# Designs tried in a protein design run: designed miniproteins, single chains, continued (4). Part 32

Each design is a single chain, and the fold is of that chain. pLDDT is the mean over its residues in the fold that is shown.

## One batch from the design tools (miniprotein)

Design m13150
Fold by ESMFold2-Fast:
Structure m13150 (fold): chain A 66 residues (1-66)
Amino acid sequence: SRSEILKEIVTAVINGDEEKAIELLRKAVEQGLLTPEDLALIMMSAALAGLQKVVDEAARAYRELE
């Protein structure tokens, strides 16, 4: 579900697991599960955690959704 995968992505970000966060984010984007608001939340959380690759990945997906 959307809430489950969003929770998993945010947990990976909080844990500093950049590779897992990117893997889960790409999977969620590919499945069309995330809203622009979800992507903005992921970008903000990743930026605060210093995970620049996650910020870049989420920002790319956000631009494709408008």
Scores: mean pLDDT 85

Design m13151
Fold by ESMFold2-Fast:
Structure m13151 (fold): chain A 89 residues (1-89)
Amino acid sequence: SAAQAEAFFAEGEKFFAQGDYKKAIEAYDKALALDPDNSRAWFKLGEAYFKLKDYDKAIAYYDKALALEPSSIAQARKDTAKRKLEAKR
C-alpha cells in the first residue's frame, strides 16, 4: 500500500539520519518494492551507497532517480560519485 511504502521510506530516513546506512538501504529497498516510481527513494538509496563508498551502486541509483525526475542535486551527486570512482581506480 501507499501508506506502507511511505512508512518504509520514513524508516529509511530515520536510519540514514542516524548514520546506519545499511539499515537505511534495507528500508529504502522495501519502500521501492512497493513504490518503484519514488524518485526521492532512489536518490536516497544512491546517497546511502555513496556513504558506504560503493560508488558504482550510488551512480546506478542516481541514474534511476534521474530517469524518473530531473534533479540538479542528483546530477551533481552522480558527478561526484564518478570522480570518487575514478580516483579509486
Scores: mean pLDDT 89

Design m13152
Fold by ESMFold2-Fast:
Formats: structure tokens, sequence, C-alpha cells
Structure m13152 (fold): chain A 77 residues (1-77)
């Protein structure tokens, strides 16, 4: 488990305010999606589906799109 996973579980167990739990959870989901993108791209390289150069380009594109979607998501709240 990540440090944020541990903190989220501690806050929930200690009865922290819902707003703080929600904010930490949302940030943890965002970081988790970033980690997942990197893991998927790494698997594609190891399987020979893409080159390391293509992997860096794909990773950058996906992370930039994720950042844009996350910013729009935050603005809608």
Amino acid sequence: MSEKDRELRKLAAEGAPEEEIRKLFDEMVYEGIKDMIEAIVDVLVKRGAITPEEAEALKQRLLEKLDKEYEEWKKSR
C-alpha cells in the first residue's frame, strides 16, 4: 500500500471530516491512475508491442491528457 493509502485508512478509522477524506481519496485516485499508465506502457515495451521511444511519447501524451481531464474535473467542483 502507498503512504496515501495508509493515511486514508487512518483518517477514516479516526473519524476525520468527510471533506478531508474525499480530498485525499481523489488525489490518491489521480496518482494511482498515473502509476497505472506508467505500468501499462512498461508492459507494452517488455512485450515488444512498442519501442522505448514510442513508450516515452505515449506516456507523455497519456499523462498530459490525464492532467487536463483532472483539471477540468476539479473545476467542475
Scores: mean pLDDT 73

Design m13153
Fold by ESMFold2-Fast:
Structure m13153 (fold): chain A 95 residues (1-95)
Amino acid sequence: SMEQLKKDIDIGVLDIAKGVLKTSGGILIKKLKEAGLYDDAEKIQELVDKLLESLENAKKAIENGDKEKYEEYMKEYKKLSKELSKLSEEAKKKL
C-alpha cells in the first residue's frame, strides 16, 4: 500500500541518519582518544549512544503507527543533535 511505502521511506531515512552518526561520531571519538582527550571522547560517545537510541525508538514508533511517540523521540533527537554539534566543535578545537 502507499501507507506502507511511506513507512518504509521514513524508516530508511532514520537508518541513513544512524549510519552517518555511527561513522562520523566514531571517527571523532577515535581521534579524541588518540589525542588523549578521553573525557571529551566519553561525553561525545554518551551523546551518540543517546541519539542512536532516540532514532531506534522513533523507528519502532513508525512501525507501531504511534505518531505521538515518533514526534516525542524526534524532538529528543533534535535537542541531542544540537548538543552533540556544540560539544563536537569544542572538542575539535582541542585537536
Scores: mean pLDDT 86

Design m13154
Fold by ESMFold2-Fast:
Structure m13154 (fold): chain A 95 residues (1-95)
Amino acid sequence: SIEEAAEQGDYAAQRELGIKALEAGDYEKAVEWFTKAIELDPKDYLAWKNLGKALLELGKYEEAIECYQKAIALAPYNSGLVAECNAAIAEAKKK
């Protein structure tokens, strides 16, 4: 199962469980899985972006901003990602 793969250290399975948790509104669970995923693949800018989203929803604004900035640094050429992350950073800074 995907849960078994994630517990055995499959970073792709950890990312998928993080996304499922995020979609379900289980933001604490999403943080756990994305944190494990980025420990295995620290260059996964989508995992950094999604970690930022989960932290933003939990009210951890400063930590969310750091995650979004990391995603931008890893993929500065991805104009859509950069725009999305900058908008989220601006929202977090208003809180």
Scores: mean pLDDT 87

Design m13155
Fold by ESMFold2-Fast:
Structure m13155 (fold): chain A 72 residues (1-72)
Amino acid sequence: MDLEVELSLVLMEIAVTDIALRNGKLSEEEALEEKIRALRRAKRLAEELGDEELAREFEEEIREAERKLKEL
């Protein structure tokens, strides 16, 4: 599988998780845990693609999600 395609699939997983949270299908804790897992995969893929800016953005989102999870 192409890294760019794999990254797109991971981003879709994040979107699906956000929709599930909005519709009450996931708790905030469950949604944050899934989002962190997906973002960690997305960051690795961005790094492999050489997109340092995108990898940095994912790292910032991971830190924010981890902070929110810790505050629950």
Scores: mean pLDDT 83

Design m13156
Fold by ESMFold2-Fast:
Structure m13156 (fold): chain A 64 residues (1-64)
Amino acid sequence: SKELADILNEMGKKLYELGRLDEAIALYKKALELDPEYKEAQENLAKVLREQGRFEEAEKLLKE
């Protein structure tokens, strides 16, 4: 559901603030499984992937 996707995205942001990058990535991915068009979760996931040097995965998320 969209509500659960929103909760997962917010939890991911909190984990990101704590430096728990792998856990943040997992929650953003779950949010996108529930709502594939969730732009904020997509952008948040791309940001964390870039910070980990996972540029190819980040670019795959940003559909042009």
Scores: mean pLDDT 83

Design m13157
Fold by ESMFold2-Fast:
Structure m13157 (fold): chain A 68 residues (1-68)
Amino acid sequence: MTPEQQRRTIATYLSLFRHELRTHGSEMSEEQKRKAIEQLVASLRAEGVPEAEIAALEAEMRALLEAA
């Protein structure tokens, strides 16, 4: 995967997560939000995204939960 492809994949997953929080966040439990992050992390690993990039995205997704 090229750096450009990695950036696009990360941006897409982050955008989808933000959309899910805006659309369904009020209906989701904290456990469901945590599982959503875990599922996205697993998908990124399956796509071959480096662990450092996955860790950065996971931290950003968790920060979005704290800001909400």
Scores: mean pLDDT 76

Design m13158
Fold by ESMFold2-Fast:
Structure m13158 (fold): chain A 103 residues (1-103)
Amino acid sequence: MERERRARLAREGIDDLEEAFKGTAKQLGKPLPEKVKKFIEYLRKAVEAEARGDQEAFDKYLTEAGKLIAELAGREVTDEQAKEIGKRLLDSLVAQAEARRAA
């Protein structure tokens, strides 16, 4: 129940994030960058892994997402730091989606 609710909120948060990136790309007259597409893909894969209870896949996809966002920001990070970045970002997206629905 709680896992399914979190997955729904995470999907909404990721959809909102993807639309924001697409909107910015459209305003700039450019296609969405490949690294941004892969970052969103890894976040979506992490959410589906968590929903299934697949902790190994969840950790793997969060780490890949965290590495991509750090690289986009011009930062080198360890796998442990990348996983923490991915986790905090996903938790933030869930919290933002929940706050929007509660309002």
Scores: mean pLDDT 83

Design m13159
Fold by ESMFold2-Fast:
Structure m13159 (fold): chain A 63 residues (1-63)
Amino acid sequence: MEEELELEIAKAMALMYASVAKLSADEETAEKLEELAKRAAEAETLEEVEEVIKEIKELVEKS
């Protein structure tokens, strides 16, 4: 289904964003980004993935 494909794409984007953010993060922030990446991979809905992306962005802005 198209919805399933969108979910997989969103997960891939969230994981990529977390990985890139981790490159410039300190140890504490990198650990939190790793947890968010795991959460994105385990997400069952597009809404959950979008929430993770927002949290990653917030952590990057905070650090």
Scores: mean pLDDT 78

Design m13160
Fold by ESMFold2-Fast:
Structure m13160 (fold): chain A 97 residues (1-97)
Amino acid sequence: SSMVEELKRKAEEERKRLEEYNRKALEKEEEARKALEKEKELLKKAKESSEEEKEKLLKEAEELKKKRKELIMESASYSVEAIGSASSALSYENLAK
């Protein structure tokens, strides 16, 4: 009985980690979406800008593109952690039965 209670607590802890990693993954996806919108605005402004201003805007757009790629990778990393927590939770739940 005490072992079953410990397994249930471990399963609940892993379920909380799953929720946290899923939330973090969604936050990074939202940040990536915002970076994409800013990149699009900079590229649009670059088309109507002087040569000097155009070079500056294109450089800023390239930095946002790099940031977006990093945010997508961070989101993917959190999703992998979430899968790990889900697997652990299922394992503990199965052992508690």
Scores: mean pLDDT 90

Design m13161
Fold by ESMFold2-Fast:
Structure m13161 (fold): chain A 61 residues (1-61)
Amino acid sequence: MEEARRAAAEAGRASGISPEGVLEGAAAGGEAGGEVLGEGVLGQTGDERAAEAARRAGLAA
């Protein structure tokens, strides 16, 4: 779960969302939440690495 925290921190930095907020959103949706979160981050920032980190956080949460 350290991986989820690190991924959430990256996604939060890229999207301006707190790491806790990223993890909370991912946990609510599980695997599907991770996919949606990744898509959202990509759409907001255009940052594929941040989107990948967000998706990973969803899977690990």
Scores: mean pLDDT 60

Design m13163
Fold by ESMFold2-Fast:
Structure m13163 (fold): chain A 84 residues (1-84)
Amino acid sequence: MQLLAEALRQAAELAEEAAAAGVPGAGEAARHFREAAEAAAAGDLEAAIRHLAEGLRALGVPEEEARRQAREAVAEALAAEAAS
């Protein structure tokens, strides 16, 4: 889960920069993406998906779509790591 944790940490940094620029919801999204990165680093897949979905929702993605995108992103990152 190292690739997933790194990607989520980068997403949190971008969201923090967006929050500084005044993007609505970006500060909340940054917090959720950091929590997702910590969960991924700890190997907690369920928590990583949940926190990623919450971050996407904070940016205005509808709940069901956010949950789907979070699961797909996590599955893709794990497949890429397994292939490396």
Scores: mean pLDDT 83

Design m13164
Fold by ESMFold2-Fast:
Structure m13164 (fold): chain A 95 residues (1-95)
Amino acid sequence: SSEELLKKAEELLEEAEKLLEEAKKALEEKKAEKAIELAEKAIELAEEALKLAKEVLKDESASKEQKLRAIGLALRAIGLIFEAELLIEEAKKLL
């Protein structure tokens, strides 16, 4: 159901956000390889969340409220992927 997809997308984004914060801490400690690994895992989870949000947007039976939530989750995922990619570029400069 669209509700189950939205819940799963939210859980994936919460995990991705936690991994990105851990990646930022690793970068501050100059642990470049660890920062890259954590940021790449965050991107994978955010990409999965984005796919689930897109599934809700394609569901003709999804409510207007569910589609608005899916748009919000998709934007959040895109922002997280962008931030993680910038962190990876910065970490690579330390290698």
Scores: mean pLDDT 92

Design m13165
Fold by ESMFold2-Fast:
Structure m13165 (fold): chain A 118 residues (1-118)
Amino acid sequence: ASPRELVLALADTALTVLRGLIEEAEARVAAGVSPELAARVAEAAREGLARVEEARELARAGRTEEAARLLAETLREQAEVLREAAREAEAAGDRETARRLREYADLLEALAREAAAV
């Protein structure tokens, strides 16, 4: 695949991951499970989603290196937010939420490394 095709594929994967994270966080808010933390995670993920869409548009315009950089930076920042949220959940005794947030963080960090390698 071309560098542009790789960035587009990574962006599409990141959009799917972030949408899943938002859906899971919103479900937690509705269930009253760590609702304040879940709401903050959902809000950060929505901001990340907007930046991933921007990276996708840059890639479509042929601005592949800018797109890859923005995607890598956005996903790294999102992973850091999730790692901080996981520590907060763990400190509150919510080990399951902490585990799920770390799983999302690991996935986003892997995608960020792939984007940085383009």
Scores: mean pLDDT 91

Design m13166
Fold by ESMFold2-Fast:
Structure m13166 (fold): chain A 100 residues (1-100)
Amino acid sequence: SPAEKGQEYLKKLAEDLLLIAEILEENFDSSEEEILEILEKELDPVMVSVAKGIVRNLYKLDKETQREAIKRAKEIAKEIVEKGPTFELMVAFNSTFTVE
């Protein structure tokens, strides 16, 4: 049904956001180009576009800020998987990769 397809889409979105955070954590010392190649292999084209925006913003930050941002993003992504992608959680996730 359309409702079931909507729920599956939201679940996949949540799982893909967690996967992005996990790839960033596991590949912390990799170049921007290397991380983008990994994301392009693991994600569908829509989520690759989202991940590219995240990576571009993240790589503008110093290494210490990147480490803290990735850690926070992973914690928020786990909460998105558990509770669903609420507006508040999606804003919190995106804010981890931007300079205040």
Scores: mean pLDDT 81

Design m13167
Fold by ESMFold2-Fast:
Structure m13167 (fold): chain A 58 residues (1-58)
Amino acid sequence: SLTALQKVIIREAGFSEETVREIFSLDDLDEIVKILKENGLSEEQARSAAEAILEERK
């Protein structure tokens, strides 16, 4: 099942479940930021989201 944070990211950014799964498989901040920016988030939004993802994942 998806976590609450994964569901928020799908809702807020309009990401597919596949994209969210890929993002949550990563453990490197800059890799996550890169994917989030490729999917339309700003630098600031991508960094904030990436930090939250890494915190929730670990």
Scores: mean pLDDT 70

Design m13169
Fold by ESMFold2-Fast:
Structure m13169 (fold): chain A 75 residues (1-75)
Amino acid sequence: MERGERLFEEGRRLEDSDPLRAGELYAQAGGIYLESGDYKGAAEAYRKASEAFRRAGLPTAADTAERAAKEAAEK
């Protein structure tokens, strides 16, 4: 199992209990997917990071992740 997939799954497990940590894990997964050329995976991971950061009360981090998802989706 690739590192990006493991981080994404860990983020999903923490969405309800620790949305800040979930957002960080999703953002890390997005970066790994982007480096490997998995632009669809990166876009999904960054979108999930944005949702998690918004739930954590971090609108600036959420906006940054949303922009990263949009840029990955355009590849």
Scores: mean pLDDT 84

Design m13170
Fold by ESMFold2-Fast:
Structure m13170 (fold): chain A 69 residues (1-69)
Amino acid sequence: SMKEEALKALNSLLEAVENGDEVAALAGVRELQKKGIISEEEAKELIELIRNGDFESAAKKIRELIEKL
């Protein structure tokens, strides 16, 4: 289901962010936006946090997105 695919993709993004893997994290955000799992605004916020090295805030935002599913 789309919800199961969304959960898997969000958990993969969370893992990349928790590992400080900026390249994997940015790719993950773009894929989630492309699939419509997250909004353009949510994607922009995550990209800004990741690029600024604020992985803790990015991880928190991703967990909130998982809870919203």
Scores: mean pLDDT 86

Design m13171
Fold by ESMFold2-Fast:
Formats: sequence, structure tokens, C-alpha cells
Structure m13171 (fold): chain A 56 residues (1-56)
Amino acid sequence: MAERALEALRREAERAGVEVDPSSSVREITGEEGTPGLQLSAAAVETALRIHDALA
């Protein structure tokens, strides 16, 4: 669920050469302002947001 979204986002960040803290939450990866150089695919972000919204 949310953990799967986090894992997908982490994979996308790793492909871009950005190191992500394994304990970070989906909110920290997608919602935190000032994350420099992190450009995730629209599909990965949309999937994470949909999973997060479904759990709300």
C-alpha cells in the first residue's frame, strides 16, 4: 500500500541518481518542498498519490 508507493518512488529516485533515505515516508518524498534535483516520473507520483488517497 503506502509502502509500495514509497518503494516505487525510491526506485525512480535511484534511477535518477538521487539517494533516498529508506525510512522516508511517501509524504517526505513527494510533499516536502526543497528536495533538489529529484525529478520523478509522472506515473510514479500519480501511483503514489492514488495509493495514499485510497488509504485516507
Scores: mean pLDDT 55

Design m13172
Fold by ESMFold2-Fast:
Structure m13172 (fold): chain A 66 residues (1-66)
Amino acid sequence: MMEEEYRELLKRSMDYGVLAVAHAAYSVSYRNEGDEETAEKHLEEARRYAEESNRLDKEAQELLEK
């Protein structure tokens, strides 16, 4: 029960982590092309996804301490 909830939260955290990495990579690519506006938007999305990933990982860890 607790292990299944933990794994579901980790899966969601990992999915958001992958999205964060992808958007960070796009940001670097657009910045290298001189498109700073598009690069900034991808960086903002990367930070948003990274925060969600960290939040879900923290919730998963809290389940282990209950």
Scores: mean pLDDT 83

Design m13173
Fold by ESMFold2-Fast:
Structure m13173 (fold): chain A 55 residues (1-55)
Amino acid sequence: MKKMVDAAIRTMETVFGIPKEEARKLIEEKSQEIPLEEAVREAMKEALQIHAAKE
């Protein structure tokens, strides 16, 4: 799990331009309501939608 979270944060920063701290908070906030794995998926979907909306 920790490796998955780290990889997701890095991807959100390098690919989607989301600051590491913001990406971490997004995952952490979601993980309080749903399992960590699902929280990572939701955070990634949100990041992708933001990125897609610009292009």
Scores: mean pLDDT 75

Design m13174
Fold by ESMFold2-Fast:
Structure m13174 (fold): chain A 89 residues (1-89)
Amino acid sequence: AKVKVTLENGREFILETESKEDAELLYEALKKNIGKDAGLVLMEMSDKVKVKKITDLTTGEVYENVSAGLAGIIATKHGGKIVSAELLE
């Protein structure tokens, strides 16, 4: 299952989870936190949601096994406030 996130800086990411339930939890958390820093939201969700893969749609870069590193990648490398979230299933 997959969630697409768009940031205020125009960057877009696809977050792939192990389960559909994890994707739904991640989608709801991101949607509820539009206007807040994506890295902070993802850090808070890291104990609840296992993200197995991130695809950066701007650069084409792919990150794997990112459950613990998700917040670090987005917060420090890309930064930015959540503009939208989309559940792709």
Scores: mean pLDDT 74

Design m13175
Fold by ESMFold2-Fast:
Structure m13175 (fold): chain A 70 residues (1-70)
Amino acid sequence: SVEELEKKAIELTKKAVEMLLNNAPREEIFEVQRELKKLLDELEKLDKEAAEKTEDKISEIVDETTKKLA
């Protein structure tokens, strides 16, 4: 469902952010990013508006993390 894809995309984003903060291997982070990209592509096929909304939420999470690092 759209809701499940949205939830999983947000969870993967938070996981990737946590991995970055903990200096996880780049290869592991890239794998999570690839999964996220695939989920967003599937979400866009089902509901373009939901995909755009989810991407906005992802951008917010990343931006907040970047501000904390500064």
Scores: mean pLDDT 80

Design m13177
Fold by ESMFold2-Fast:
Structure m13177 (fold): chain A 69 residues (1-69)
Amino acid sequence: KLDELTRRLVEEFGLSEQQAREVARLIEILYRKLGKSVEEMAQELVDTFGLSEEEARRVAELGKEILDS
């Protein structure tokens, strides 16, 4: 699932493979271990990686979708 999320982050958001892997791992921790909401994950992605608020929200939504599948 993390490899699928990483691939889609590269293809849909233009992130580097390295940044996409780091984003995917952070989303897994925030969502699966800490139970964070999409809004909370989006804020952390803005703060940690400097993504725009709109991109961070879409990335967090994608992460939830893939991890719930």
Scores: mean pLDDT 84

Design m13178
Fold by ESMFold2-Fast:
Structure m13178 (fold): chain A 90 residues (1-90)
Amino acid sequence: MDKEKFDLEVEIGLLEMQAAILRKEAERLLSQDPDNEKVREALKLIDEAISKLNEARKAVENGDYETAKKLIDEARKLLVEAQKLLDEAR
């Protein structure tokens, strides 16, 4: 078993789950206040993180683990920023 590939796929899966949870919370908050700019910004960051995680999966499939690690780190930072915006929007 390729341990590095497995470890990266696990990290991507965990971040995808985190993104899904944050997206659901953002959509709930936006349904209560459609003009909430912080929630709208958080949704943009979540969508960008999901895009980067999709690119990371392709990089892993191609054996480009360095690109995958960079995309995972970028996605993680976007999700952290999105969480802060959602916390401020409450």
Scores: mean pLDDT 87

Design m13179
Fold by ESMFold2-Fast:
Structure m13179 (fold): chain A 68 residues (1-68)
Amino acid sequence: SKGEELFKKARELLLQGEEYMKKGESEKAIELYKKSIELSKEMKKYDPEKGEALLKRGEEGLKKAEEL
């Protein structure tokens, strides 16, 4: 389903963002977290609970990356 595809892609982007954070490449992590946040917002239209959980994780990651 479209919701399942959005979930998979948003999660992949979150994991990639976390990898770049581990490498100290915060600017690349910021771009990946922003993309994940957009897909998570779309995911809320199909599954509000799962979409909100992904959105929160993406926003927390983005905040940490930008606070450096």
Scores: mean pLDDT 85

Design m13180
Fold by ESMFold2-Fast:
Structure m13180 (fold): chain A 55 residues (1-55)
Amino acid sequence: GEAEARRAEEAARRAREALRAGDSQKFGHYGKLAGEYAERGGDERARRYAREAGA
């Protein structure tokens, strides 16, 4: 749903920030989190953010 999409966006944003900072642990963590929100929400926008986060 919309809440899951927003959480996926936030997780993807943090994943991208971690990637730019060279923090592979945080990148993996937030990428996985974005994927989990996309899976639960079934929202195309959430799935798009999960893909951007490498999930």
Scores: mean pLDDT 75

Design m13181
Fold by ESMFold2-Fast:
Structure m13181 (fold): chain A 56 residues (1-56)
Amino acid sequence: MSVEELAERAAEAAGAGDSAGARAATQEAIKQGFSPEEIRYIEDAGVRGAIAAGRG
């Protein structure tokens, strides 16, 4: 699974108000051995998704 796929899942989950789903994407990245920078990219995608949907 690619970092971009996990970032998209995190953004979609966070945009829908699903914080657990966004967190699961980050945890999957850690499990797959992605770099700390890639993990931050996924976390940032989740934050951006929530902001874009008007959900804080």
Scores: mean pLDDT 80

Design m13182
Fold by ESMFold2-Fast:
Structure m13182 (fold): chain A 61 residues (1-61)
Amino acid sequence: ATVEEAKELAEKLLEAILAGDEEKAEQLERQMVRMAIEDPEAAKAGGEYLKKLLEEHGLKP
């Protein structure tokens, strides 16, 4: 996986959280876990990006 793919996944997860789509959020979280196994560095970058996105939307990081 690439850092760009991880950031895109983080954006999709944020969209699911904001929509209250628990099933989609769970599926995207499973994709993040898979990415962390395959590319821990990219997954870490995606997680930091998600934290930033949550803060920008007034959500808890």
Scores: mean pLDDT 78

Design m13183
Fold by ESMFold2-Fast:
Formats: C-alpha cells, structure tokens, sequence
Structure m13183 (fold): chain A 66 residues (1-66)
C-alpha cells in the first residue's frame, strides 16, 4: 500500500462501524478529494474497502477480515 492508502485504511479500521464519503475522509486527513477517491478505488480493488451508494453519495468502510 502507498502511505496515503495506509492512512485511509487506518482511519476506516479505527472507525469500523462508520461509513465515510471521500469528501469526509479528505477533510479528516487533510488530503484532496481526488487523491482520496483514487486511493479508495485502489483499496476497493484489493478487497480492503467496501462501498455502497446512498442517493448521490458513495460511502466507504473497511472490509471485515474473512
């Protein structure tokens, strides 16, 4: 994982029962939303993060270990 991907994953794992939008993650970590969105897409492709859509918003959370 890149350092940015690790920071995002750590945030989500520390908040295992919560879901966050890419904007919320960007605000919490002081990153651009585009940087966060690209990192989240990579984490999802690796099976480390799951996403769902609520209306027009995409929410992300840490994938539970099998």
Amino acid sequence: LTPTEKRILDLLEDNIFEEFSAREIAEKLGLSQSTVTRALNRLEARGLVEKRRVGRTTLYRAASAS
Scores: mean pLDDT 83

Design m13184
Fold by ESMFold2-Fast:
Structure m13184 (fold): chain A 71 residues (1-71)
Amino acid sequence: MADELLRRAEELRREGRELEEQGKLIEASQKYIESADLYEEAARLRGDDIALSMSRMERSVSKIELERSLK
């Protein structure tokens, strides 16, 4: 359950990084938001402060990538 959410969040984070490396910043941003949502859900189920921290980080990265894509 929560372990599966964390695994899927890691996959989405990796996909986002690959898209970012390709210059696909909007698509990368979307993957980071999806990853953040899964980390947040895992944190809710476990009371896991680390997963909550990772959710916040991924949302911040998503925002930065979206801002970069607007150029």
Scores: mean pLDDT 77

Design m13185
Fold by ESMFold2-Fast:
Structure m13185 (fold): chain A 76 residues (1-76)
Amino acid sequence: TLLEQGRELRKQGEEYFKKGDYERAGELYEKAGELFEKAGDLRSAASAYGLAGTAYLLAGDEERAKELFERAGKLG
C-alpha cells in the first residue's frame, strides 16, 4: 500500500540521517511525504515533509528546506 511504502521510505531516510547523509535522507523523507499525502494521511505527510526540510537544512540546501517546511505547514 501507499502507507506501507511511505513508512518504508521514512525508515530508510532515518537510517541515512543517522549516518549523516542528509541529502539522501531528505530525498527519502520527501518521497515518503508524497506517498502519505496521496494516501490521505496528512499528519504523516506533514511530519515527513518536516523531516525532509530538517535534513535539507543540515545538507546546506536552504531553498529546498524552506519549500518542504512550507509544504508541511500547509498540511497541518
Scores: mean pLDDT 90

Design m13186
Fold by ESMFold2-Fast:
Structure m13186 (fold): chain A 59 residues (1-59)
Amino acid sequence: SSRQLAVAGLIARGYSQREIAEILDISQSTVSYHIRRIMKEYGLKSREEIAEWAKKHNL
């Protein structure tokens, strides 16, 4: 969950999937996995919705 929140926060700051992978020292496929988990757990349908959700939660 803490890794998922980190990914959401970085999306809100405008980082690409590659940049998020570099910042968190994980693979791009792992970033993609966390994005899918965030969407499923919080009912979000897009990266833009993740960014908005993360900003509302001060991530």
Scores: mean pLDDT 84

